# Designed miniproteins, single chains, continued (4), part 54

Each design is a single chain, and the fold is of that chain. pLDDT is the mean over its residues in the fold that is shown.

## One batch from the design tools (miniprotein)

Design m13981
Fold by ESMFold2-Fast:
Structure m13981 (fold): chain A 88 residues (1-88)
Amino acid sequence: SAAEEVAKAERKARFQLLAAQNILDMLEKAKEKGIELPESVVQQMLEQVEKNLEAAREYMDKLPEEVKAEFEKQIEELEKRLEELRKG
């Protein structure tokens, strides 16, 4: 049903945002503690965050407008954190 599709999309969007947040949290903590990660690993993790955020946006297309607004704010915040990490 349409309601089941919306509920499934919301759960998937939330999971993708959680995955992106966890990767960003780990990278930010590593930077704060002066832990030097291989550049190839950092790049792969940043690419994974971008994929998670894109997947979240695709699931959001199935959600009601009021729920989309909440997720859009979360995505914008995570995208800002991603760009800050990309700048070094």
Scores: mean pLDDT 87

Design m13982
Fold by ESMFold2-Fast:
Structure m13982 (fold): chain A 85 residues (1-85)
Amino acid sequence: TEELRREAEELIEKADEYAEQAAEAYRKGDLETAIEYLEKAIELLRRAIEVLRRLPETPEREELLAGLERQIEALEAQIAYLKAQ
């Protein structure tokens, strides 16, 4: 379980890095690159959810899963907004 928690944490950290890279690309007017980084962030968060689902069901796990699902929804909304530009 400790290995799975560490794996999920690393995936989330990398997703956050991609989200920051997306923000930087957006500031430079590179919408295509910004969208690509957001899509990569979403993919890593989905992988983190799969890893966390392999852990025993606890309130902590459910809160983390709900948080990640909300984060994915926010990133998907951001991609939709950028594609409408």
Scores: mean pLDDT 89

Design m13983
Fold by ESMFold2-Fast:
Structure m13983 (fold): chain A 57 residues (1-57)
Amino acid sequence: QVSDDTRNAVLQYQKENPSTPLKVIGEKFGVSPETVRKWLDEDGVKALKEAVDKVLA
């Protein structure tokens, strides 16, 4: 039910505007700030795992 396009747009917007509150991002894309936070946490966990793998290599 969740659009991958919306998720990618939210992540892209946050990357371009890192100081913008999650509530404002949620209002812009029509999603709850809780959903925005969940998507950012999921993306952050992946990035951290990749960074650790690169340091160990």
Scores: mean pLDDT 72

Design m13984
Fold by ESMFold2-Fast:
Structure m13984 (fold): chain A 80 residues (1-80)
Amino acid sequence: ALPEEVKERIAKKRPEIVARLKELLEQADKDPEALAAPSAHPEFSLEQSAALAVTAEVLREIGDILQEALAEYKRKQAAE
């Protein structure tokens, strides 16, 4: 189970997380290559590549949490 401290932090940062996700989706819609930037733009420094990797990990973790929450919501809706 997710630690209570982590749940509290997620709840407090929920609006920020949602805002970041919406911004990323909007950028992907306007410029699909933005998500592939590390492979499309070889001029990226190691520092920039590392920052993108960390961002990808955070987004993946947020995505996993969101997917689990959505799946749970759908299961409850289907149970009715």
Scores: mean pLDDT 58

Design m13985
Fold by ESMFold2-Fast:
Structure m13985 (fold): chain A 89 residues (1-89)
Amino acid sequence: MKELIEKIIEDIVKAAEERGPLTPEQRKMIEEFKKEAEKLIKDYEERLKNATSPEERQRIEQEYIRKLIALTLDLVGSLIDLELKRRKA
């Protein structure tokens, strides 16, 4: 999970930088995503420590993957909104 989050951040930053240097607003959004992702990883690791069966571990993994997808979609949507506002100005 941690490696997947790091790759998502790297890919988003790379894609954004292809249009020019990151703006302060874009950096703030990415940093807020990093903080939420770090909380998600910590909660995931704690839940896994308490899991006693393979079935429970699979359910926890699926739950946290869905949460990660939701956070990623929120970030991408926010970055798209920022780009659209920039183009209107």
Scores: mean pLDDT 77

Design m13987
Fold by ESMFold2-Fast:
Structure m13987 (fold): chain A 58 residues (1-58)
Amino acid sequence: MPEISEEELEEAVKKLVEAGFDPETARMAVGTLLSAGLAENAKEAADRIVAGIQANRA
């Protein structure tokens, strides 16, 4: 997607790794949300994924 920078994606991946994801899974999850139009940018995608994981575990 031309609207997403590699740097922005790496920051989102770091956020997800802090939440317990491995980097590969984090990249795939961010990409999936962006492709589905569920997030406007990589940071929003990461925040939604973290919230979803917390809800599923708690």
Scores: mean pLDDT 74

Design m13988
Fold by ESMFold2-Fast:
Structure m13988 (fold): chain A 58 residues (1-58)
Amino acid sequence: SEQEKTLQTIERNLPAVLAGSPVVRAAAIAELRRLLAESTDPAIKARLEELLAQLEAA
């Protein structure tokens, strides 16, 4: 799915996002929140929440 592809791209780029500027991190957080609001799949929601927790802790 489109949502799964976007999620996989964010997961793949997570180390670069965590090492990146606050602007890059904020953009990733905004995209994850958008995906979380649009998602109805509990498994995808769990993955998104875990990624958000990592980015927000950085």
Scores: mean pLDDT 80

Design m13989
Fold by ESMFold2-Fast:
Structure m13989 (fold): chain A 62 residues (1-62)
Amino acid sequence: PSEEELDLEVEYALHLIRAVTAEMAGDKKEAAEHYRRAAEIADQLGRTDEAVDLRKKAEELE
């Protein structure tokens, strides 16, 4: 993998952690925002199915 792909994977993981943490805290709006950002990064990584699932999760929290 390229250096850019590794950076994207790290950002993806961080946004997922923040999304789950916010969701557990009841901060649904912040959780939705981080799930949506993770979905954008998943698309950049070519993980289209994962991106779709994350967008669905974000919509459910709004």
Scores: mean pLDDT 82

Design m13990
Fold by ESMFold2-Fast:
Structure m13990 (fold): chain A 80 residues (1-80)
Amino acid sequence: PLRPPTPEQVAHFQQLFQQAQDYIDQAETASPEERRRLLDQALGLIQQALDWMQANQIDMSPFEPQIFELLTRIIELERA
């Protein structure tokens, strides 16, 4: 049984996802080498959030659309 996230946890995860979004946005105009670095940073932040949710049995369902969107953008930029 997964627990719903608290408002404080929601704020924390949203901060991590916003940081990931910022790295992805920077990657769009970056050189290929810098893009890889920025996308790796974004993936690390997403993975950090997912690992923490799993370790604490937090329901990730509220964040699934946002996570999917971020991962899709990363895949698209890795192909460019």
Scores: mean pLDDT 87

Design m13991
Fold by ESMFold2-Fast:
Formats: sequence, C-alpha cells, structure tokens
Structure m13991 (fold): chain A 79 residues (1-79)
Amino acid sequence: SREVAELLREAARAAEAGDPERALELALEAARMLEEGGALEGAEAVREAGRRAAALTEAGDPERGAELLRELARLALNE
C-alpha cells in the first residue's frame, strides 16, 4: 500500500506539472500493483481516477486532477 501511495503521489505531481500522459502512466502502474495484490476494486478506482485526473489536467484544471490522486494515495496508506 505504501508503494501504491508513492506512485499516486508521483502521478499527482505529474498532473500539477501539466503532464497528463505521465500522470495516467503512474496511476496505471499503481492500479497494476493493486491488481497483482488482489485489490481489484481498488485497481479499477485508481484507473478511473487516473483517466479523470489526466482529463482535468488537459482541460486546464491540474489542481483538481492532483487532488483526486492524492485522495486515493491517502486511502492506500490507511489500508
């Protein structure tokens, strides 16, 4: 869960930097790690959040995209 949280924080930083492709890549890596660990619902939530964060960054709202990914990072640390 800590590694998942670290990847999601890196994805949030990429979104804030205006890099939607990088943010999505890092979120998909976090989702893959969750899926390998058997957390299928968590993996799907992260994929959905990664797509939304990338779309928000492309639309010129990178702060909202980053916030979404940081919320999931907090949840990953609490498990």
Scores: mean pLDDT 84

Design m13992
Fold by ESMFold2-Fast:
Structure m13992 (fold): chain A 58 residues (1-58)
Amino acid sequence: KVEELLEEIDKGVIAENEKKYEEAIKHYEKAKELAIELGREDAAKALEEAIEKLKKKL
């Protein structure tokens, strides 16, 4: 739900800052699923862009 969405985003940001890109991607993918479920299209789009950008670093 919204709280879970924010938790997954926070975990993704922490992992990204630690350069743990695989972990960041997993958290952002979970957050994207939650954003879609909640009808948050803008958040889902932003998360998809973040995921694609991180995948290029792998």
Scores: mean pLDDT 82

Design m13993
Fold by ESMFold2-Fast:
Structure m13993 (fold): chain A 68 residues (1-68)
Amino acid sequence: SKELKEELLKLIGEILRLIGDIIELERELKKETDPEKKEELEKELEELEKELEELRKKLDELEEEIKK
């Protein structure tokens, strides 16, 4: 249906934005020399990676609905 395709496009947009945020944090982490700041960035990166995994699962579920 058109509604499922629109939902898919929105979800893809959210995933792409999150991937961009992850890449930016990874670049900052590689440049960071302060151990405390590095640990904080690593924790933020871990949380974003968990969010990405949840969105990927939603994408898989939505693709299955579209295939019905």
Scores: mean pLDDT 83

Design m13994
Fold by ESMFold2-Fast:
Structure m13994 (fold): chain A 113 residues (1-113)
Amino acid sequence: SVARGEALGRFVTTVVSLVTNAHTPDGKAVGLTPEEQEERIREVAREVGLTPVHIEVTEGEDGRSGRVEAVSPDGVRLTVDVKLNKDGTVTISIRVEEDGRVVNEASATLPAR
């Protein structure tokens, strides 16, 4: 078993890397289709003890985006929104809910890789 913070952190990092086609720590994800990226996200959710509820990776004229929702066995719901912008920057939004209440929200913009 992995501590919740470590599990959530690993999952978020993997979702960002897969959606942006960036290198992942395990060397996977580069060159995957959106469907293959969604399946890899589902695999990592299972590895970290999360149940995926929603996984969507979309390519559009405004760039690539991903929305992922997953739930832990103890009722934590994690929502991750990732957008690869036209300028190559990445916007990440994270929402953590416990017992139907928002307990944490964070957003960041970082260089694409």
Scores: mean pLDDT 73

Design m13995
Fold by ESMFold2-Fast:
Structure m13995 (fold): chain A 87 residues (1-87)
Amino acid sequence: MYTRELFDALVRLTEENTRLAEEAVRRGDKREAYYLAQVTLASADFLRDVMEQLRQQGLLSDEEVQRGEEVVRRAEEAARRALEAAR
């Protein structure tokens, strides 16, 4: 069963992966941008699953869900840009 601690850890991990992907794009590192895009998408997908399950259990506030959704949205956008830059 997922925990609030896992949600908090995945939020931080996904935000960090998002920053690293954006930095790789800025440096023009196509290979690193590609791999970081994959890792960012994987962490965002897992965060979405954990968030939905904890929301259903009443363990997350609406504000925490909104924060998680924003983190996922930014991660998906950054990953798309990184994949495009890696062409």
Scores: mean pLDDT 87

Design m13996
Fold by ESMFold2-Fast:
Structure m13996 (fold): chain A 59 residues (1-59)
Amino acid sequence: LVEEARNSLANGKKMLEQGQAAAALTAFHEAKRLAEEAGDEKLKREASKQEQEAIKLAK
């Protein structure tokens, strides 16, 4: 779960760098859900922060 959350977070960041904000949003949402299931509050907060950034860019 923690590794899956990290992988989803990394994929989201890569998608954001490629300008795929909507796809990144989906990846960050999944990372947040996985981090929550794993009980990793730090990962959950980081994923939430990235999700907010992706929402702002996904107009």
Scores: mean pLDDT 78

Design m13997
Fold by ESMFold2-Fast:
Structure m13997 (fold): chain A 58 residues (1-58)
Amino acid sequence: GKLYRVLEDWEARLPTELTLKKGDIVEVLREVNENWLLARNLKTGEVGYVPASAVEEI
């Protein structure tokens, strides 16, 4: 998938969401809708939903 950089810390609210730290790199596996991506955190290996507003494509 495409690589995205985390722009801001994000705390997961659901078990299906990723907790993100600013500067982390995620691989986007699927665009779910305008607000949510399904991604893998390359640092932790965890897969889950991330808010599209918290990341930018590299």
Scores: mean pLDDT 86

Design m13998
Fold by ESMFold2-Fast:
Structure m13998 (fold): chain A 89 residues (1-89)
Amino acid sequence: ALEEAVRLFREAAEAIETGMNGDPDEIAARVQELLDRAVEAARKASPLLGDTFRQARDAAVKLVREGPEGARRAAQMFRTLADELEALL
């Protein structure tokens, strides 16, 4: 469950980095799709963790829509989160 969430957070960061100079709405939609899957994987481990990741998803989608600098911050946030979760595995 957590291993799946780690993979999806890394995939979300990569999608943001790859698309960050493109259409913010398209990037936001892709990030939301990947993070919805990550939230579901986290929820299987703990409902509280699922709720925390849902809040992070909403914040990241907002940051991506703010433009390239917000997108860069969101990508860094997910890479850090994935690294922290992977350290617990």
Scores: mean pLDDT 76

Design m13999
Fold by ESMFold2-Fast:
Structure m13999 (fold): chain A 60 residues (1-60)
Amino acid sequence: SIAKAVGYVIRAIGLELDGDYEGAIESLRKALEIAKEHLGEDDPFVKKIEEKLKEVEEKK
């Protein structure tokens, strides 16, 4: 469900605050897979997850 994708995004934020960039990236990837499956690639929520994933990957 999309609620699981939101949960993974929240988890990723917590991991990023803890300095666990690897864990944050993994959680964002899981959120992205679920969001793409339910909403499609062109959805604004999917695009926001992709943008956040790039930001976290750049900080590592």
Scores: mean pLDDT 82

Design m14000
Fold by ESMFold2-Fast:
Structure m14000 (fold): chain A 64 residues (1-64)
Amino acid sequence: IEEIAKELTEKFGLSLEKAKKVVEGALQLIRELGEELGKRFLEYEIGKEAADLIYDKLKELGLI
């Protein structure tokens, strides 16, 4: 999670604290709605680039 948050700060200019909250919220959303709906909703909220980064990293880490 912290590694994903750091990439968000570097690429999108978010604070580390805000980036951590976004990643935690995204993980919760994907777990509650499922991968397909969760990813689509995340794309709507934060845009495709940020959503793809979070989704891919969460999947690589085995968190979803």
Scores: mean pLDDT 77

Design m14001
Fold by ESMFold2-Fast:
Structure m14001 (fold): chain A 63 residues (1-63)
Amino acid sequence: AEEAEAYRNVALGHRGLADLLLKEAQSKGEEEAKKFYEENKPLIDHHLRTAEENLRKAEELAA
């Protein structure tokens, strides 16, 4: 049970990192990356927060 839950947790966390990496990799320019970061800051923060909460919840379910 914890194996599947742990996998999902890692996938969720990894997804957040991968998404951030993809955003950086797709940076067409310094100004574009800066603007995108500032505008998407609230979205990125929310995504990371939900990922963290999900990780904790999954851990509790595994127990």
Scores: mean pLDDT 64

Design m14002
Fold by ESMFold2-Fast:
Structure m14002 (fold): chain A 69 residues (1-69)
Amino acid sequence: MDEKAREAVEKGDYEEAARYYLEYGKQTNNPVAYAYAARLFKKAGNEELAQEAIDYAKSLGGQELADKV
């Protein structure tokens, strides 16, 4: 999953990459993955999904990571 996310970023498909990181974060409960998803959703112009990803990162104790997105 992480490999597919990086491939999407290289192609400029930021929304696809954000979706892969969001799913990875959900499966692994990893706040870092949610923080990456939020940043990529912002690059894609999807601020609504970016906010949701930030909320998930904060709920898992990743407040410092969420604050930098």
Scores: mean pLDDT 74

Design m14003
Fold by ESMFold2-Fast:
Structure m14003 (fold): chain A 83 residues (1-83)
Amino acid sequence: MEKLAERLKIVVDVLVEEKDYERAIKVLESAIKEYPELAEAYSLLAKVYAKMGDYEKAEEYLKKAKEIDPELAEKTRKEIEKE
């Protein structure tokens, strides 16, 4: 799943730079539907929602990521706090 997570990050980073948050969210939601245990997808959704100013949804997705990979969720929380 490492290559899938890497590809998701690249696609999401591009869409976020374009401020196309709606497409970034749909891509990540699709990934979660197919791979519900892919913690990286929940982590990326949390970052996208934080960039949109939706900290309630960002926290919700951080909680989901924490259930799968607590270390990744903590790193993601720190990244959101810096950016």
Scores: mean pLDDT 82

Design m14004
Fold by ESMFold2-Fast:
Structure m14004 (fold): chain A 57 residues (1-57)
Amino acid sequence: SSEIEKLKEEIEKLKEQINALSVQISAETDPARRKALLAEMKALAAKISELEKKIEE
């Protein structure tokens, strides 16, 4: 369905954001900034899990 296609597209975009954050984390030397970036990555991963559950429903 078009709804499943939209969810898959959103998941793909979120995965791209996680990849970008992963690169930023690997280059970040400030522990506080690194912690903030890791928290952002965790939030995006949680959102992907929620969208994947909607596809399974």
Scores: mean pLDDT 86

Design m14005
Fold by ESMFold2-Fast:
Structure m14005 (fold): chain A 95 residues (1-95)
Amino acid sequence: MLEEAAEELERQAEALRELARESPDPVAAADLEAAAEALREAARAVREGDLRKAALLATAAAILATAAAWESPDPALAERALELALEGVRAVERA
């Protein structure tokens, strides 16, 4: 369970980083990169058994992805970013 959750968080972090690279808005790109890093740290926290820290980091990623969605002119990119961050929160809840 913990390893599967950590692997899921790492995959979601990589997907958010790819979206950051595709973002034409530098502010949205920066927020997406920050969200990706928060999910990577959440994965580490899950592996360490610190589910409270993982939940806080996944929540921070969701907030950052939401900010990027408001900054992005592309609604499809915005929706995808939010979905990835919310999947991160759900992965921690399943751990």
Scores: mean pLDDT 82

Design m14006
Fold by ESMFold2-Fast:
Structure m14006 (fold): chain A 60 residues (1-60)
Amino acid sequence: SKLPKSVIEYAVKRLSKMLGLSEEEIEELLKLSRDEQVKWLAEQLEVSPKDLEKALKETF
């Protein structure tokens, strides 16, 4: 099964802070759907969304 949205949002918050995004930019990202958040994370890490979901499952 797919990872819960809470895990994806945690990853978005963590990566956004590491990238130096503002609190406003982080809030905008958190308003996105789960699949859009996964797509954003994959783009930042230069991996496919499928590979990102696999890696996150192995981490959490």
Scores: mean pLDDT 80

Design m14007
Fold by ESMFold2-Fast:
Structure m14007 (fold): chain A 60 residues (1-60)
Amino acid sequence: SMEEELRKEQERARESARKLSEVLDESVKAVSAAAIGRVESPEEASRLTEEYNKKEHELL
């Protein structure tokens, strides 16, 4: 029935979205880790966190 086909399509779209989200999450984590790891001052850490958040917003 059409409802079964729609559910299967939704499941596939959901799986594809999750895989895409995982790749995105790994990239974001790498940027965040590099930003936090290399800064000594809270001010620099704050600015790098803002840049990472802006990049995340661009990808959303």
Scores: mean pLDDT 68

Design m14008
Fold by ESMFold2-Fast:
Structure m14008 (fold): chain A 76 residues (1-76)
Amino acid sequence: MAAGQQAFQEAHGALVALVRENLSKLPKELQEKVGKELDEAGRKAAALVDQGDYYGAAQVLNEAREKLKELVESLK
């Protein structure tokens, strides 16, 4: 229980940090697209947390983080 909740908190913190550092550096159209994808990931993670699946929620947030990281790296 505690380990899953910690994994979720770490995944959430890492995603929030990446968003704060990089989202404002993207073109407006990409900011809107990424914002929409982050909203969908957040809703899915919230539903998993409501079910007690903190590990699944962490995975969803980590996948969103990797997609954002790859997008930022692709812009060069």
Scores: mean pLDDT 81

Design m14009
Fold by ESMFold2-Fast:
Structure m14009 (fold): chain A 78 residues (1-78)
Amino acid sequence: SLRKEAERYLRQGEALYLMGEEARAQGNTDLAIKYYELAIEAYRKAAELFEKAGDEESAEEARRKLEEVEAKLAELKA
């Protein structure tokens, strides 16, 4: 189902975000950027699929997580 697929992308985004946080903590900026960008893509797909499934609350949560990662990526690139 669309909702189950969206939930998989949401979990994938969370895992990628945590990998980015670990890379950042270890001082590997290039790897952190790569994982944050992949997390953003996963959260974007999750939000789109939740919207198509009619789950607006979950879509908004995925968009919030996406914005949080985008803010961290912007800080890291500054």
Scores: mean pLDDT 90

Design m14010
Fold by ESMFold2-Fast:
Structure m14010 (fold): chain A 65 residues (1-65)
Amino acid sequence: SEAEKVEKELKEALEKGRKEALELKDERIPEEEMKKRLEEGEKLNEELLKAKGKLTEEDLEALKA
């Protein structure tokens, strides 16, 4: 379903961000990189809000977990 696809994409994006953060653990993080990460998070939140109207009760519960 559309809701399942949205949930998987969000989880994959979060895992990717976590992995990239670990790769930068011992290096000074450029301001440009931090800005991009913040903008990426804002876009993901916007997409989630747009999808909420099409999510089932069960899909919303899974996303909150």
Scores: mean pLDDT 64

Design m14011
Fold by ESMFold2-Fast:
Order: structure tokens, then C-alpha cells, then sequence
Structure m14011 (fold): chain A 70 residues (1-70)
């Protein structure tokens, strides 16, 4: 439903922001762990992308690219 999609969109945005913050912290503290966390975050975002509209999937793809740069 549109309400469930909006809730998922908010959750995805919060997850992306939190993942970026955690990865920036971890790459200074534990680079190997940062790599694993990035991989897990990317996999989770791919799962959620299957449940969202094409335009929302595009935003998730951009977020995945940003996480790969970290």
C-alpha cells in the first residue's frame, strides 16, 4: 500500500544515513569490519529496492554507489 511504501522509504533513508555514519567511523577504527558492514548494508538495500517503485530504486542505487566509495 502507499502507506507501507512511505514507511519503507523513511526506513531506507534512515538506514542509509546511519550506514554512512557507521562506516565513516569504522574505517578509522576497524577497516576490515567496515568492509563487511558496507557489504551487508548494500545487500539489505538491494532487498528493499525490490519492494519499491523504479524512482525509489534509483535513489537506492545512488546510495549503494556512495557506500562503495566509503
Amino acid sequence: TPEEEERLRRRVRAFIDASKAILEYLKEQDPERAEKVAEQAINQLKVWAERLSPEDREEIEKAIEELKKL
Scores: mean pLDDT 82

Design m14012
Fold by ESMFold2-Fast:
Structure m14012 (fold): chain A 73 residues (1-73)
Amino acid sequence: MEEEIERVIEELNRAVKEAFALLDKSGKVSSKDVAEMIAEVLRAIGYILEGDVEKAREEIQRLLDHAKKAAEK
């Protein structure tokens, strides 16, 4: 469990860096998109603290999908 939680934390850290790098390059992202992505990060952290690795990964994937869609606008 502990090792799996550590992996999910590393996955979240990488996803956040990737997401914000995509937004920085796009120049077209709204403050609403940024706020929603921050909420997705906060939910992932919440699930990590609860030990719910599966739900944490769902939020990480949602963050990445959101960032990719926002960057394509």
Scores: mean pLDDT 78

Design m14014
Fold by ESMFold2-Fast:
Structure m14014 (fold): chain A 60 residues (1-60)
Amino acid sequence: APGLTKEQAELAKKYAEALKEANPEMSFEEAFKAAGEALLKDPEKNYKQVLGNLESMGVL
């Protein structure tokens, strides 16, 4: 996803893996994009808020 730092990109990859487990029909690219968007919704990189964003998106 554009606009992510190296650290945010690694975190997005981990979230994408979790999304992929919850939605195996989803492509990794879609999961990575969704994870990146969830991280961008929380620019402070607060892990709990990012998890909350993923829950509100129906993926946790």
Scores: mean pLDDT 68

Design m14015
Fold by ESMFold2-Fast:
Structure m14015 (fold): chain A 64 residues (1-64)
Amino acid sequence: SARERAVLEALVARYRARIAADPTDLAAYQHLAVTLTLLGREEEARAVGARARELAKQLGIDPR
């Protein structure tokens, strides 16, 4: 529904803001990827997930 889509779009904006404030916030990348998947934005979700995995590798952390 339009209302559900609006809520998910607001969550995308929120998680992107968290990443802008802290580019090492792995949880924000994971939440963003899930939210994008729920919106059917699969290519963007895949790209965010890949970036989170590469970032975790650079930080020596497992992205759980």
Scores: mean pLDDT 84

Design m14016
Fold by ESMFold2-Fast:
Structure m14016 (fold): chain A 60 residues (1-60)
Amino acid sequence: SDMAKELENQIELGKKQISEYEKLAEENKDNPELLKKYQESIEILKELLENGEKELEKAK
């Protein structure tokens, strides 16, 4: 369905965003405040991704 394709696109974008934040966290590991912010953003994105994958399974 078109809904499933849109969810797949959002999931892929979320995975890319997580990868970007993981890279930024590694590059800024000597900055505790930035590291914490990136780790918190990754956690939020992972929760959103899990929910998106659950919705995708229901849409299939």
Scores: mean pLDDT 83

Design m14017
Fold by ESMFold2-Fast:
Structure m14017 (fold): chain A 83 residues (1-83)
Amino acid sequence: EEKLKEYEERLKQADEMGIPRAKAASYLELAKVYLERGDYEKAIDYFNKAKKIAEELGDEDLVTEANRLIKEVYKKLGQEEKA
């Protein structure tokens, strides 16, 4: 609840300040919150947004983390659709 609002505020500030890395990190944290809430569509959307910025920055650590979490979402989706 408060954590989601905190990351949304951080994202807005990062966007207004033009700090791409902070924006990518905020997208990553928002995606993690949505993943925990079971909102896989929003989680994937935010992870992809974080990944795009990380790729533009050449931040391989952030790209790797985003890819790892995207795979985790798809794994959970595959488990949800069993039977």
Scores: mean pLDDT 78

Design m14018
Fold by ESMFold2-Fast:
Structure m14018 (fold): chain A 85 residues (1-85)
Amino acid sequence: MSPEERAAVLAVAGDVLLVAAIWFHEQGRKDEALEAGKAAAGAYERAISLDPSVLEHLKRAIERAKEAGMEEVAKILEDTYKKLS
C-alpha cells in the first residue's frame, strides 16, 4: 500500500469516526462522542502526515463538528488543523 493509498484509508477512517462521534453526541453519549472525536483527529493527523491534501478533509470535518454542536470535538479538530497547517 502506497503512502497516498494509506492516507486515503486513514482519511476515510477519520470520516467514519467523526460520523460515530456525531451519532454518540445526538444520543447524549458525550464521553463516547469525545473519544470518537479524538480518534478521528488522530486518523486525520496520520493521513495528513502521508498526504497534506487531506488538510481539506480535516477542514470539512471541523465544519461538520461545529454544525453538529460538538464544540469540544470541533476544538480538538481545529487544534489538529492549526498544528499541521
Scores: mean pLDDT 87

